Designed miniproteins, single chains, continued (3). Designs and how they scored, part 50

Each design is a single chain, and the fold is of that chain. pLDDT is the mean over its residues in the fold that is shown.

## One batch from the design tools (miniprotein)

Design m9715
Fold by ESMFold2-Fast:
Formats: sequence, structure tokens, C-alpha cells
Structure m9715 (fold): chain A 89 residues (1-89)
Amino acid sequence: MEVIEFVKVDNTPQNRERTLEILRRGEARVGDLIEIASEASPVLKANPQATARVLGVFDAKGNLLRDEEELLAAMDQYGFVYLLVRLEV
């Protein structure tokens, strides 16, 4: 079953680097998403070995962030970003 959800990622040095690597790959193992999530959903917690595709990254106001500079600026301005992911479970 296909699941699409937002993962809230708080601005920390570790989360900045991990989020950039995830965006460069366009995918992440769900276990890695759980580690950067401020609150991991029950779907993520139930599927830690699954692979999620990255559909986009959004600021606190719901604006699509188009590049790494916009992502880091949004993290600095709002303290977090939303990562939109798709899982096959």
C-alpha cells in the first residue's frame, strides 16, 4: 500500500547534514527518517527497513524549497522543515 506523509525535521547540525544527503539521493531508509524526525509516525515506526522516496521539502508555511540554499535558509529562519516522503508498505 502506498503511503505519503510529512516528516518534520528540526534544525540541528546533524539533521542539516543528514537531510541534505537524503535530498541528494532522492530516497532514504525509513530508519534514517526516524532518526531525524522530531516525532516519528506509527507508519515509519512499523516499517524501519522500508525505503522512502523524497517527493519534496517544504518550509513552515508550506512553500516548496527548490534547492539546498533555500532548505538551509528555511531551517535557519523557522527552526525546522517538512520532508514529504512516499513509502510502499
Scores: mean pLDDT 87

Design m9716
Fold by ESMFold2-Fast:
Structure m9716 (fold): chain A 114 residues (1-114)
Amino acid sequence: MSEEEIKKKVEELVEKLKDEDPEVRKQAIEEITELVKKYKENIGPILITEVIPKLIELLKDEDPEVRIAAIRALKTILEEASSLLTDEQKKYIENALKDVAENDEDERVREEAK
């Protein structure tokens, strides 16, 4: 994919993160995660300004499967795109995941966040 096609696809997926259907939100998170693995260098600015903040919000989503998808995506970002993040940004993501691991109502969600 071209750099412009990748950025446009990420923008479309970010809009789907706001969808009323939890399955659509989950699928959009999974597709964003794959784009991070393949094209992180092309999407750094949108990853930091839009994707990461929205994934952090989705850690509090009503659907536990969406929360699990957001946890997995944020962990992938820490593993695959760490070089694009400041130490403060990494700590912010790590603290958000730690909060979920300690306080989420669903045991499966807590285990995923560890």
Scores: mean pLDDT 87

Design m9717
Fold by ESMFold2-Fast:
Structure m9717 (fold): chain A 95 residues (1-95)
Amino acid sequence: EEREEMERLLEELAELYGLSEEQRELAREALRRFGLRSEEEVRALLRLIRLRGRLPSEEEVREEIALIEKWDKMIEEVGKALAEKTGVPFSRFYK
């Protein structure tokens, strides 16, 4: 049941990302070999296949998940810093 859910998620995301049939076959093979269980793992797998055009290793999938998490945190921190920086000049206008 869980495996069928992961396979459906993979097919849905592969269509959304515009993956070729060759890339989809690589994704299905990796899903079978690595026993991926989370949406994040499936997303990382599809990103690697799209970028590399080959079957990724389990280690490469884990590294991509970590990279996605780091990138998301960095975007949030940059967004906060930009908001603070753009707010600072306001103190000059209410004197």
Scores: mean pLDDT 69

Design m9718
Fold by ESMFold2-Fast:
Structure m9718 (fold): chain A 70 residues (1-70)
Amino acid sequence: DIPEGEEIKEIEEKLKELGYLTDGEVDGKYDEVLREAIIKFQEDKGLEPDGIADKETKEALEEAVKKKKE
């Protein structure tokens, strides 16, 4: 299932905090802009750049955000 609303927004907020999205791109929609940001993040982390926020991608996002806050 495609993530909806709140889950998408959570992913967008993490990508924004890491510099892959701007405030105007956090809209709660799984669109081309979000998919491109996920791909760029995956490429930077050495993950498969498929644009899908799977478990591995979500774990990498969480880890990156935690390291930035410390």
Scores: mean pLDDT 76

Design m9719
Fold by ESMFold2-Fast:
Parts: structure tokens; sequence; C-alpha cells
Structure m9719 (fold): chain A 58 residues (1-58)
């Protein structure tokens, strides 16, 4: 959902020492949300969840 994507963006942006990949995924998700590309938002949301989990496991 749009709300889930926004929450994940905020969570990702709160993380210290973000990777370039994570920052690019956040930027892509924001752009997809603005363009209302819901299929792409769903895919990017899954990628954000995985990248945030990987960052927290450091």
Amino acid sequence: TEEEAKKLIQEALSLPKRSSLLERTVEATIKALKNKEWSLVEELTKMLKEQIAAHKAQ
C-alpha cells in the first residue's frame, strides 16, 4: 500500500550510514509513488524491506 511504502521510506531514511543501493531504492520508491506506478511501488517496497533488514543485521 501507499502508506506501507511511506513508512518504509521513513524507516530507511532514519538508518545511519545508508548504502548507495539503499538510498537509490528509497529515491526510486519516492518517484514511483509520485507517478502512482503501483506495481513498481509494490516491487520496490519488497526490496526496501529486504535492504532495511540487511542493514539492521550489520
Scores: mean pLDDT 80

Design m9720
Fold by ESMFold2-Fast:
Structure m9720 (fold): chain A 97 residues (1-97)
Amino acid sequence: SEREKRRRRALELIREAEEALDHVLRTGEPRTVTVVREGDVLGPEAQRELIRLGGRLDDARARGLIRYESTPMEVESSDATTQVVGRDGVLRLEPVE
């Protein structure tokens, strides 16, 4: 129950970050989001969503569409329980150009 609660919260945070990225790309308005931290319990769905989000952030950054202040979100595919995401657990997203 408690572990399932933590997994759901992690998934919610990842989905909020995805929504924030979509907002920045659509409106050009900066957003700040909370991201999962090392030690957060991730289920398979949250792991998959985090990998997807990381890829989207990297792609948008490489294309010059966004800028962010924190360390890029990184996901180790073999570790479902610990993932490295933005510095200090906060990611600031800014439009470029």
Scores: mean pLDDT 63

Design m9721
Fold by ESMFold2-Fast:
Order: C-alpha cells, then structure tokens, then sequence
Structure m9721 (fold): chain A 65 residues (1-65)
C-alpha cells in the first residue's frame, strides 16, 4: 500500500489509482475505493481526479502512522 501511495504522489496515473482502490477495498476502506473508481470512470484525465487521489493518499498516510 505505501509503495502505491508514494508512486501516486510522484506520478499520478489512472492505473496506479485503480491499484490503490483495490488495496483500499482489501484494507476495509470500501467507500474510498468506490469513490476513486467512480472519479476515474467519470474523468480519467481530470486534474480534479489527480488532486482527489493525492488527498486520499495523504489521509491514508495519517491513518497508517
């Protein structure tokens, strides 16, 4: 999970975001996983999606301290 978060911070991409969603669901963050998938489906290349992914990554980092 940490490796995916670090990669997303450096090079945000749809593929990494989808992998993060899978790991979020495995960790019990089903709501966050669904939101990431929905945002990607609606706007795969949107700056808003990239910003949301970065915020999710930061939130998870705090939770995994």
Amino acid sequence: LQQLIDELRKNPSKELALQLAEKLEEAGYTREAQLVRQMIAQSPDSPAVLTSIALVGEYLYQQLQ
Scores: mean pLDDT 70

Design m9722
Fold by ESMFold2-Fast:
Structure m9722 (fold): chain A 78 residues (1-78)
Amino acid sequence: SLEEDLREAEKAKAKAIELVENEDYEAIRSDPVLRGALAALLRENYNEKYLEALAKALGISKEEVKERIFGKKKKPLP
């Protein structure tokens, strides 16, 4: 159900926060669900740590992450 999907999204966000605090960028890089959760967290509330973690996990600049997430047209993450 939609409610179950939202609950799973919240679990993914919690895991993404844990991985950012542990600087486990490889785990974030390896899981598109965790990358999506971190991107959602960044969209909800701007946080420099989340931006840096997503940039490091994806191997792109912080400027590219900002453009993909906050740019005029929503672009998918690589």
Scores: mean pLDDT 79

Design m9723
Fold by ESMFold2-Fast:
Structure m9723 (fold): chain A 83 residues (1-83)
Amino acid sequence: SVAEKLAEEALKKAKELADKIVNSKSEEERQKALKEMQELIDALLAYARYLESQGRFEEAQLLRDTAAEIQKLVDEAVAKRAA
């Protein structure tokens, strides 16, 4: 489905951004990656709300679960950077 493809692409992009948060030597590049990850989360949650309004509950839940996984990647990347 479109939702499955969006979830897969969002997770792929989030993993690339998480690597930038951990490994980037530039604070500006790290902040940009953090912002892009937050934008991915916000976009998935907005689309999930739309799908739920259309009765597409399973697809909405997939996108919410994907947003939660991306948030976990943010938290883990920030923790690794602090260590």
Scores: mean pLDDT 88

Design m9724
Fold by ESMFold2-Fast:
Structure m9724 (fold): chain A 86 residues (1-86)
Amino acid sequence: GPILEPDEALELLVEELAKRSKFFKELMEKYPNQPSLILSEETLSKVPEEERPIVVEVAREFQEKYPDNAFVQHVTNNILKIIESL
């Protein structure tokens, strides 16, 4: 698979979320170039109930695409843990 640096991985995650989720599209517009802020626990805890399945799907797709990328696995596991706790 492609080699992803941590910052690039976060940017791609936010971009994919913004393509499928109105919540993340609005956040990407308000906080350009701040993917760590957008993927923070505080922000993720505010994801609308109807959009949570989309977030889970994107996180799982990234885990499958980058199985050997420890940073992607760590970030996506944290996203899933937060969303599943809501």
Scores: mean pLDDT 85

Design m9725
Fold by ESMFold2-Fast:
Structure m9725 (fold): chain A 66 residues (1-66)
Amino acid sequence: TEEEKIKAERAALDEHRAADPEAPAPLSEEQRRVASAIGRTLVEMGDAIDEGLKTGKPPKPVPLKE
């Protein structure tokens, strides 16, 4: 049962944490927000770069001297 599996996993984690009290806590709400924001930004940048490459234009063109 999924309930039994979750119970076993929590027991194993509690035992592991008791053996290693220095084990890090789960990601904080702040850390999760930051990770999510970074992920979204990277996806948008990737999409912009891909579209630029398909068009044949670089994301940041180099100006030529006059």
Scores: mean pLDDT 61

Design m9726
Fold by ESMFold2-Fast:
Structure m9726 (fold): chain A 80 residues (1-80)
Amino acid sequence: SALERAAEGLLTEFIIENAGKTVDKDELIERIARELERRYGVPFEEARRVAERVLEQAVKAGGLEEEGNKLTLKEPLGRA
């Protein structure tokens, strides 16, 4: 969806800017959800679900390492 693409872009930018850092999963979800709410006027609960799905996709893609409530931001898998 358009919201998922927007959330993915926001997450990708955050990962690039903060590569190697560890952040709270809930805080990152909230940051992305608030940005989607501000930019697109979507209800917070909908924005939060979109942010959660996008984070799950990033973990599966290897951009994030999930350890309980913590996410370690890996460098983007660039050129291969």
Scores: mean pLDDT 78

Design m9727
Fold by ESMFold2-Fast:
Structure m9727 (fold): chain A 65 residues (1-65)
Amino acid sequence: MLEELRRVAEELEKLGLTDKSAELRKLVAQYEAVAPKLSADERAQLEAYLKQKIEEGRKLAAEAR
């Protein structure tokens, strides 16, 4: 998951979508900071949100190509 977020962020940056790349990189950093403090349910909810952001990023990268 986090490696997929980093890959999508890198692809978006290379395509000139720097704002979206920065958003995904920020989400990775925020998740790494908070994940150890989260309950299992909170972690699952956050992971679902991050998976949605990965999918949005992949779609933007595909449309830009």
Scores: mean pLDDT 81

Design m9728
Fold by ESMFold2-Fast:
Structure m9728 (fold): chain A 79 residues (1-79)
Amino acid sequence: VVDEIKRRLQDRTDALIGRLSDESTRLLGEKSGQASTSDPQSVQQLVDETGQQLRSLGASDQDVQEAKDIILQTAQLSA
């Protein structure tokens, strides 16, 4: 029973983080234009800006690192 409650709390937290990440990425995209995954400089700038934006919204170091990892992994898959 406790494990089920913990799983439901995690699912809700993940959904909320996902929503905040999507909104932050959309706002950054509108401001800077879409960064090309083939341009390492643009990818690095997107990583840095996304991390800073998430920290300003009160995200944890773990959440910031996860977002950065997703961006970097996407860039590597495109290479």
Scores: mean pLDDT 59

Design m9729
Fold by ESMFold2-Fast:
Formats: structure tokens, C-alpha cells, sequence
Structure m9729 (fold): chain A 95 residues (1-95)
């Protein structure tokens, strides 16, 4: 088994490649979530989709906090988004 660690959009990922089967496992070391695929490229694609969904979930929470006048919660969600997408975080602050 080959093991390597990479950082993708602020998330620390562990990639484990089974050299006999070609199967790949990616673990998000921050959350403990695991993605399995039949290739490294497919596993990275799945991880990217997961991170996109996480950013979208944070945007929705920030939007609801702003709508409810909860500035503290809004600022917290924008700070979390800035770890993945600083440009998006700056756009949200200007609303």
C-alpha cells in the first residue's frame, strides 16, 4: 500500500493506494470522512465534489445568519469559507 498526504483547498487529505487492486482510499483528516474509488483521479474528483458541497453548505448558513441579523454567526461562517475560497469570502462581506 502506498500512502501520501496532500492539501486540497485547505483540507488535509490522506491518500492510500492499493497497488495490487488499484483501489484508492482518501481520508479527510480534519473530518474523518472517507472516499473510495477505483483510481486516484476518481478519488480526488469525489473529494473535490465533497469540498464544493461543504463550501455551499457554509454559504447557505451564512445567508440564513445574515437574514436573521446574526452578525456573529455570519462572520464565523465567512471565516470558515475563507479557508477554502478567500475571494468568495470577500464577496460575501460586501453584501
Amino acid sequence: MEVKEVTLRGAKLRIEIDKETGKVKITNLDTGEVFEADSEEEALRKASLYLNKRISDLQNKAFEAKKNGDKEAFDKYVEEISKYDPELAERLKKE
Scores: mean pLDDT 77

Design m9730
Fold by ESMFold2-Fast:
Structure m9730 (fold): chain A 80 residues (1-80)
Amino acid sequence: SVSEEIEVVKKVKELLYKYEEEIEKARKEKNTEEVKKITDELIAGLKELIAESKDEEIRKRLEELIKKIEETTKEMIESL
C-alpha cells in the first residue's frame, strides 16, 4: 500500500542519514574496519525492514538497495 511505502521510505531515510554522518567520519580517518561496521549496521536495519514488510515489491526494492550499498562500500574501501 502507499501508506506502507511512505513509512518504509521514511525509515530508510532515517537509516541513511545516520549512515552518511558516520561513514563520512570513518572515511576521513581512513578506518576500513569502521566503514565495514557502519555499513553492516545499515544493512542490518534494512534487513529488519524487509522482515517486517508484507509487500513483496517493497522487500525486493530493499534487497536491491542492500546490494547497491554493498557494491558502493566495496568501491569506497578500495579507494581508502
Scores: mean pLDDT 84

Design m9731
Fold by ESMFold2-Fast:
Formats: sequence, C-alpha cells, structure tokens
Structure m9731 (fold): chain A 60 residues (1-60)
Amino acid sequence: ELVNLNSYDIETDEDNDDGSEDKTFFSRYLGRKLSRELAKKIQEMIKQKAPFEELLALVK
C-alpha cells in the first residue's frame, strides 16, 4: 500500500479496552489515566510478575 492509514495510533481508544484485569486494576489502584506507552510498560512488568510497588513507582 502507498498510503498506510492504519498506521495511525489511537491511544484514547487503546487506553480503555474492556474486560482485562490490568485495566480494572489500574483504574482502581492508580486512579489516573495511563498513556499508551506507560500502559504497555506496566503490562510487560505484570507479565514478568513485578511487584505492585514497582508498578506504582513507574506511574509516580
């Protein structure tokens, strides 16, 4: 394709997906909106079983 319209990043839409435990956790635990990059970083740390204190330090 000469024009990649699908290369557009919609962070607002990706910030609030439905149904995931991590989304509910961040919404209730952190109480703030996470950027796409920060959300991905935190998700990777959860995948690596990082402690909650480390997750908070990232958002702090």
Scores: mean pLDDT 54

Design m9732
Fold by ESMFold2-Fast:
Structure m9732 (fold): chain A 79 residues (1-79)
Amino acid sequence: SRALLEAIAERDLAEAEKNLQEVSKGRKTLTIEEVKEATGLSDRQVEWLKERFGKDELTLEEALAALREFYQEQIDKAT
């Protein structure tokens, strides 16, 4: 069910967002390695982030936007 997949993705996204917000406290940027550790992203997803932004450090806003985009794409593909 798409609704079930969306509910699981929303839960995982919310947990990843919370972890990113905690790690970002007092920081201007996060390294892609820090984003990976906070969110549990795979090596393939990390490579996608590097290609998407063309840099090794992301702001919290950029990291959150990328996670939301990634989870939405996964839901759309998992129809």
Scores: mean pLDDT 75

Design m9733
Fold by ESMFold2-Fast:
Structure m9733 (fold): chain A 63 residues (1-63)
Amino acid sequence: ITPRITEHERQLAKEAAKLREVDPEKAEKLSDEMIDHGLRELADEVGPELREKYEQAEAERKK
């Protein structure tokens, strides 16, 4: 399938996934950027942990 997400946003998702394993605190910052860009679909590719983070932030913003 053709992704509707930019290369930049996809790169952020990959960086967040890698940092999650090495430096979870920095991964949190990148996760915030992913959520700001609406990268829910990409979270499935980078890992379930990122998907949970995105869904949690979506619930918070929906208030």
Scores: mean pLDDT 61

Design m9734
Fold by ESMFold2-Fast:
Structure m9734 (fold): chain A 74 residues (1-74)
Amino acid sequence: MKLSEKQLKTLKLLVEARKLIEEGRIKEALEILDEILKMSDEDPEVLEFYLSLLDKPLEELEELYEKYKDEIPK
């Protein structure tokens, strides 16, 4: 799977938001989700990617992020 810089950022933000929700830090999680929605509003490919991640468990999202964060954000 090939990730763009925007898709990688979306994945990172989603992982962070889900961790914050589990910690009960709902307000901070909502701020991150708002950032994802702004990116999705500007770029339909980001929205499609974000939607594809919604059915994945947090552990799989973290594994995907760890795999792709080592690739140069280009």
Scores: mean pLDDT 76

Design m9735
Fold by ESMFold2-Fast:
Structure m9735 (fold): chain A 88 residues (1-88)
Amino acid sequence: SDEEVYRLARERALLLGAYAMVKEGKDAAEVIEKALEEARRWYEENRSSLTPEERREMELALRGIEEAAEEAKTMTKEEAKKLLEEHE
């Protein structure tokens, strides 16, 4: 479902940021923002070769990553550790 594509993209992006913060000492929001920029660039370059359904799913995924980047701006190391523990 649309909600599931959005939710999974958001969750995966938050986990990416949490991992980078806890294991690599990086800023979670900066890592997710970089991933978002790379995903947006790929989508722009490949949009014309995608089906309408694939475009819809990609746009939902991009929205999920965007939301994750915003949420990660206030992410603490303790919250990041908890997120990683919940997904081990």
Scores: mean pLDDT 88

Design m9736
Fold by ESMFold2-Fast:
Structure m9736 (fold): chain A 90 residues (1-90)
Amino acid sequence: TRAERLARAEELLREAHEAALAGDFDRAVALLEEAAALTEGEAKAQVLAALAAVLRAAGRLAEAAEALRRAAALLPEPESSELRAEAERL
């Protein structure tokens, strides 16, 4: 169900946060991409924004910009334009 997919995504987000705190950015990115695949709409946009933050911390700026553009495509204005502007600054 959608609820089961959201619960799994929340578990993956928790694991990704722990990996990022440990400096394991490659693992955090992999977990966040898996969480993004399990989510849709605003929930997916939130996961993609978290992915962008991890990619920025890892110095992977081009990939962070792409994650922000992916998130922007899922959100209404003004959030969509704000994320696109952030991506252009990276």
Scores: mean pLDDT 89

Design m9737
Fold by ESMFold2-Fast:
Structure m9737 (fold): chain A 58 residues (1-58)
Amino acid sequence: SLEELKEEIKKIVKENFFDQEKQQEEISKIMSKVTDDDDIAELTAAAAETLNELYEKL
């Protein structure tokens, strides 16, 4: 489901916060499973929100 993919992306961003290359590779694997533009936008937003939250905690 989309919610499960959003949680997976949030986990990837958190676990790979200091490894941007690995973060992008793992996110690309999740994105390759999605063909709907609205779902891609939702997943992209989830990644950006999680990244911003982590930056605020630095």
Scores: mean pLDDT 80

Design m9738
Fold by ESMFold2-Fast:
Structure m9738 (fold): chain A 66 residues (1-66)
Amino acid sequence: NEDAHRGGEAAARAGAAGDAAAASTAGYQMFKNGVGEQKEYGLKAAEAGRAGDAAAASEYGRLAFE
């Protein structure tokens, strides 16, 4: 899914930049539009970002997309 792919990339980049809020938003988009593992990693990225853990959010984004 193209939208889920973009969400995963955005979550990884935002998290790497230390922007937990942006990483959470991107992770949620990956969760909403993804299937299988993309959906699971998107949810984990969104939860980590919402908790303020930008590093964890970035890692989950990267696990779905490099």
Scores: mean pLDDT 74

Design m9739
Fold by ESMFold2-Fast:
Structure m9739 (fold): chain A 66 residues (1-66)
Amino acid sequence: GPIKAGQTLKIISDGPGLTDKLEKLEKGSEFTVGEAKEVEPGVYLLTRADDGRKILVGEENVEILS
Protein backbone atom coordinates (compact mmCIF):
# COMPACT_ATOMS: atom_id res chain seq x y z
CA GLY A 1 0.00 0.00 0.00
CA PRO A 2 1.03 3.67 -0.13
CA ILE A 3 3.75 4.95 2.21
CA LYS A 4 2.41 7.59 4.64
CA ALA A 5 3.68 9.84 7.42
CA GLY A 6 3.51 8.15 10.84
CA GLN A 7 4.33 4.65 9.53
CA THR A 8 7.34 2.68 10.75
CA LEU A 9 9.25 1.11 7.85
CA LYS A 10 11.92 -1.58 7.66
CA ILE A 11 14.43 -1.59 4.79
CA ILE A 12 14.48 -5.10 3.26
CA SER A 13 17.24 -4.70 0.63
CA ASP A 14 20.83 -3.43 0.76
CA GLY A 15 22.45 -1.18 -1.79
CA PRO A 16 22.98 2.38 -3.00
CA GLY A 17 19.21 2.21 -3.45
CA LEU A 18 17.64 4.71 -5.79
CA THR A 19 20.21 7.58 -5.50
CA ASP A 20 23.68 8.39 -4.07
CA LYS A 21 22.53 11.90 -3.01
CA LEU A 22 20.23 10.63 -0.25
CA GLU A 23 20.55 8.15 2.63
CA LYS A 24 21.60 4.70 1.40
CA LEU A 25 19.39 1.64 1.78
CA GLU A 26 20.66 -0.51 4.66
CA LYS A 27 18.85 -3.85 5.06
CA GLY A 28 17.35 -4.28 8.52
CA SER A 29 17.27 -0.56 9.38
CA GLU A 30 13.97 0.82 10.71
CA PHE A 31 12.66 4.37 10.96
CA THR A 32 9.43 6.33 11.34
CA VAL A 33 8.20 8.37 8.37
CA GLY A 34 7.84 12.07 9.21
CA GLU A 35 6.95 13.16 5.67
CA ALA A 36 6.23 11.18 2.49
CA LYS A 37 6.15 12.45 -1.09
CA GLU A 38 5.42 10.07 -3.96
CA VAL A 39 7.78 11.31 -6.72
CA GLU A 40 6.95 8.50 -9.16
CA PRO A 41 4.44 5.60 -8.93
CA GLY A 42 5.70 3.39 -6.07
CA VAL A 43 8.77 5.64 -5.44
CA TYR A 44 8.85 7.93 -2.38
CA LEU A 45 11.05 10.72 -1.09
CA LEU A 46 10.77 10.31 2.67
CA THR A 47 11.86 12.53 5.53
CA ARG A 48 12.63 10.46 8.65
CA ALA A 49 10.85 11.57 11.84
CA ASP A 50 13.80 10.21 13.85
CA ASP A 51 16.49 12.62 12.50
CA GLY A 52 14.95 14.69 9.66
CA ARG A 53 17.17 12.97 7.06
CA LYS A 54 15.89 12.17 3.58
CA ILE A 55 15.81 8.78 1.88
CA LEU A 56 14.46 7.72 -1.52
CA VAL A 57 12.76 4.30 -1.50
CA GLY A 58 10.77 2.07 -3.81
CA GLU A 59 7.83 0.17 -2.27
CA GLU A 60 9.72 -3.09 -3.06
CA ASN A 61 12.62 -1.96 -0.82
CA VAL A 62 10.56 -1.54 2.37
CA GLU A 63 8.21 -3.41 4.69
CA ILE A 64 5.52 -1.42 6.53
CA LEU A 65 5.58 -2.51 10.18
CA SER A 66 2.90 -0.17 11.56
Scores: mean pLDDT 77

Design m9740
Fold by ESMFold2-Fast:
Structure m9740 (fold): chain A 67 residues (1-67)
Amino acid sequence: EKIIEMEFVGKLSEEAAKKAKEAALKAGALEVEIEKGEDGNTKIIVKVTASKAAEVSKAMHEALENA
């Protein structure tokens, strides 16, 4: 299967980033990394199969908006 990498960048609290990571993994993400930038932005890197990408993206957006 094709694996794709998705990135989400924004001003996120630790709790929001954690919820987004958990939502991605529950939706079928293979790997999720959280990186903190010096400018206060958080970058979330997600590896997922192409077939699961839309589901994972939706789950993460919902978690980030409701955190």
Scores: mean pLDDT 77

Design m9741
Fold by ESMFold2-Fast:
Order: sequence, then C-alpha cells, then structure tokens
Structure m9741 (fold): chain A 60 residues (1-60)
Amino acid sequence: STTQTTVRRQDVLDRLVAAGLSREEAEALIDNAIAAGEATESTDSSGERLLTFTTPSQPA
C-alpha cells in the first residue's frame, strides 16, 4: 500500500530551516524529492503551493 501526505511547500521549508538546514539545502531536498518522483508539486485553488508525498510502505 502507498501513503499520500499533502503539505504546504512553505511549511516543509520552514520546518527544515528550523531544524538547522539552510534555505538552499531545504529547497534542494524538496527539488530532489520531486525529481526522484517521491513528491508532486501542485497549486491549490487559492494559489498555495503544495507538495504531495507518495511513499510505498517498506517492510522493515
């Protein structure tokens, strides 16, 4: 099964920066996830940029 989680791109950036990453590092991590097909970027009807993460459930 797959789990999809939709979050605001800005919230992910803010969280990563608060965790000690630079804004450039946080943006690069998000861009790499999108490029790898692990996340999809979309814009909602209010113009907010959203990220939807699709992770396959990995057996331990």
Scores: mean pLDDT 76

Design m9742
Fold by ESMFold2-Fast:
Structure m9742 (fold): chain A 68 residues (1-68)
Amino acid sequence: MDDALRAGERAEEEAARALGPDTPDVERLRVAGKAAVEAMRKAGAPQELVDQWQQHYDQLAQQYENAP
């Protein structure tokens, strides 16, 4: 579990780094979140944990996109 979370964090950092500083927050969340979830899957995270983090990133992206 912890190793899968660390793999996700590393993938998020790498994806965010690749996008550069001028990338909008919504785009950063979508790309970095996708990379984090994928890394957690590859690291053997339980499906429940993968689903929770996928929902978390999806909700954050929707909140930024639909912010009043």
Scores: mean pLDDT 74

Design m9743
Fold by ESMFold2-Fast:
Structure m9743 (fold): chain A 102 residues (1-102)
Amino acid sequence: GIELSDEDIEELEKKLEEANKEVEKAAEVIDKALEGKATKEELEEGIKNLEKAIEKLKEVIKELEKEKPEHPDPELVEKVIEALKKQIETLKKAKEFLKKAL
């Protein structure tokens, strides 16, 4: 099979790490919103953090879709893409929840 370059792997890992950091920031705001304690500023920041996470995950999906045909296990790559798409839908629902809390 064709191996992904170390550079390609590093770039994907960096984007996933950046997405995860934005999700973690948004999670704190979601918890406060569920308790009715979030400020308008915190809700707006949480929405922006979720939007950044969604954008980064979409970039990872595009890169994985490009590499899929040349990957040793394209079925595994497809399952990862499907999982990331499902995560994006969950983040979109969280974003709508925060928007309704505004």
Scores: mean pLDDT 81

Design m9744
Fold by ESMFold2-Fast:
Structure m9744 (fold): chain A 57 residues (1-57)
Amino acid sequence: GGMTATRAGAALQSRHGASAEAAARAGKAIDEGWNPREAAERAGVSQRDVSAAIRAA
């Protein structure tokens, strides 16, 4: 299921100012089972923003 990844990606873009491309990369990494730190590193965004987006999802 990609529901959490989809919601986290949307929150990154709408609430944390991430680009659509960065939000998509972070969401894909989350869906692949990477922790927020790894997802942030792979997407080029803040780990804090990724963690907050997952909590909002």
Scores: mean pLDDT 77

Design m9745
Fold by ESMFold2-Fast:
Structure m9745 (fold): chain A 56 residues (1-56)
Amino acid sequence: SMSEVEELARRIADSLKRGGLTLDESRKKVIRNSLIDRGYSEEDAERAVELVEELL
């Protein structure tokens, strides 16, 4: 669901912030592909990455 995607994006953003990691193009692809592999749609995975970027 959208709420589930938002929760995931928040957790990913928190993890990146705590690790001092940047959201570069390579990492965006890794996150997107990881979410798709977990059963999320391409649309939900793209949205999660966009939300992570907004939260950083």
Scores: mean pLDDT 84

Design m9746
Fold by ESMFold2-Fast:
Structure m9746 (fold): chain A 64 residues (1-64)
Amino acid sequence: MSMDDLYDLTRKSADILRDNGMTDQADDFIKRADEAYKKGDKKELEKVMDEAIDLSTPFVLQQI
């Protein structure tokens, strides 16, 4: 997975969190993803993406 893909998935997960009232968590994930992307830190970006997906997953499952 590319760094662009990791960043995009993090943004999508953050959008789900914002739509469900978790604005502070969404903003934190985007900030962390931006910093990791700027540094080229793929491991940190993967970690941020995984955390954002895990937190947003219950909301995605409610829509299925």
Scores: mean pLDDT 81

Design m9747
Fold by ESMFold2-Fast:
Structure m9747 (fold): chain A 75 residues (1-75)
Amino acid sequence: LSREELFKEVREALIEWGRAAVEEVEESKEFSKSRAIALEVVLTLSLKALEEEDPELAKRAKEAIERLRKVLEEL
């Protein structure tokens, strides 16, 4: 892989992972501590890529992060 190809693949992966994480947070009623941490990490890492690709999805990602942080404060 060239550096440019690697960066493109990483960006595409972050967008895909971020989208999946947003959907999981929106569909789930409860979380284990480990799952909430994993989703928050993925969303935080993906946020900049999502903001550049899909501002509406990025807004949903920010709301998902806020929800996960509240869950983690209760656990």
Scores: mean pLDDT 82

Design m9748
Fold by ESMFold2-Fast:
Structure m9748 (fold): chain A 93 residues (1-93)
Amino acid sequence: SAPAPTATKITQRPDGTVVLEGEVNGGSLTATGIVPGDVEAAYRMAERLAAAGKAALEAGAKKVTASARSEEEVDAAIEALEAQKTAPEITIE
């Protein structure tokens, strides 16, 4: 079986913006992928950010907001989320 989705709400826009919103351990998550003209690439980026954000919330964060416009920015954002996982609020834009 496929793993359960991390996000409880998914917003996709024709401009290539995908926003994933969810709750984990009473904390909130917002992960945004932006790839102009490629909503599928934006969704893949947002899912990677959401997975890292979920791990941060499970580690004790209460609010995670992350966005990325390229795979390189996703990798950097994931590294920053792992470094900041003890912070109550984490924002990466």
Scores: mean pLDDT 77

Design m9749
Fold by ESMFold2-Fast:
Structure m9749 (fold): chain A 107 residues (1-107)
Amino acid sequence: MTITVTPEILEQALEDVRRTLDLMVERGVLTPEEAEAILKAVEETLRRLHEESSEIPEKELYERVKKAVEAALLELGVPEERARELAEGVAVIVLSSVAEAAQQAAA
């Protein structure tokens, strides 16, 4: 399935991720440094995907976000298992947010 994305839809997804990361830092689940790395990886990935195409396959969006977040966390020295788990969670949040925003825009 492909998602038609606009800058507005991507901005909403980034806001959802930022809000979730802020909450995870507040709860002591993430360090501020980990949260910043994740947010930057998501922002750069979403920007590049939008520059490449206005239509993004759901699988490509999920895989690109997951890979970018995992790589960013590994560079910080986060253990591979934890980096993978966090990357999967973030990728799900991004995919869900983009899909919901795209569905609302189509209505």
Scores: mean pLDDT 82

Design m9750
Fold by ESMFold2-Fast:
Structure m9750 (fold): chain A 115 residues (1-115)
Amino acid sequence: VEELIKRALEKLEEAAEKARELAEIAEAEGDEEAAALARRVYELIREAKRLVESGTLEGLREASLLLGVAEVALAVLVVMNKDKPAIVEAARETLELISEAEEAVDEAIRALEEA
């Protein structure tokens, strides 16, 4: 479980950096709505990271739910900004990292439920 939590935390830290970069790209493109959504994704990732650090089954389950919300927000961001390739690319990179973190979180949940 410890290695799964460690992997999730590593991917969440990478995702947080990419979400921050996404917000900066959106601001540079003049898209304040996309920037606000990217900042919200960053906040969700940070809260999910705090919950994963708890190492509790309840914390991991709550983190999984928050990461699901972040994934939906990033999918909306991609759909809304099809004409802005820099935003789309950064959003997809962030989504891939969140997906990898969620896989590790889900594996950790299963391991704790079997204990």
Scores: mean pLDDT 87

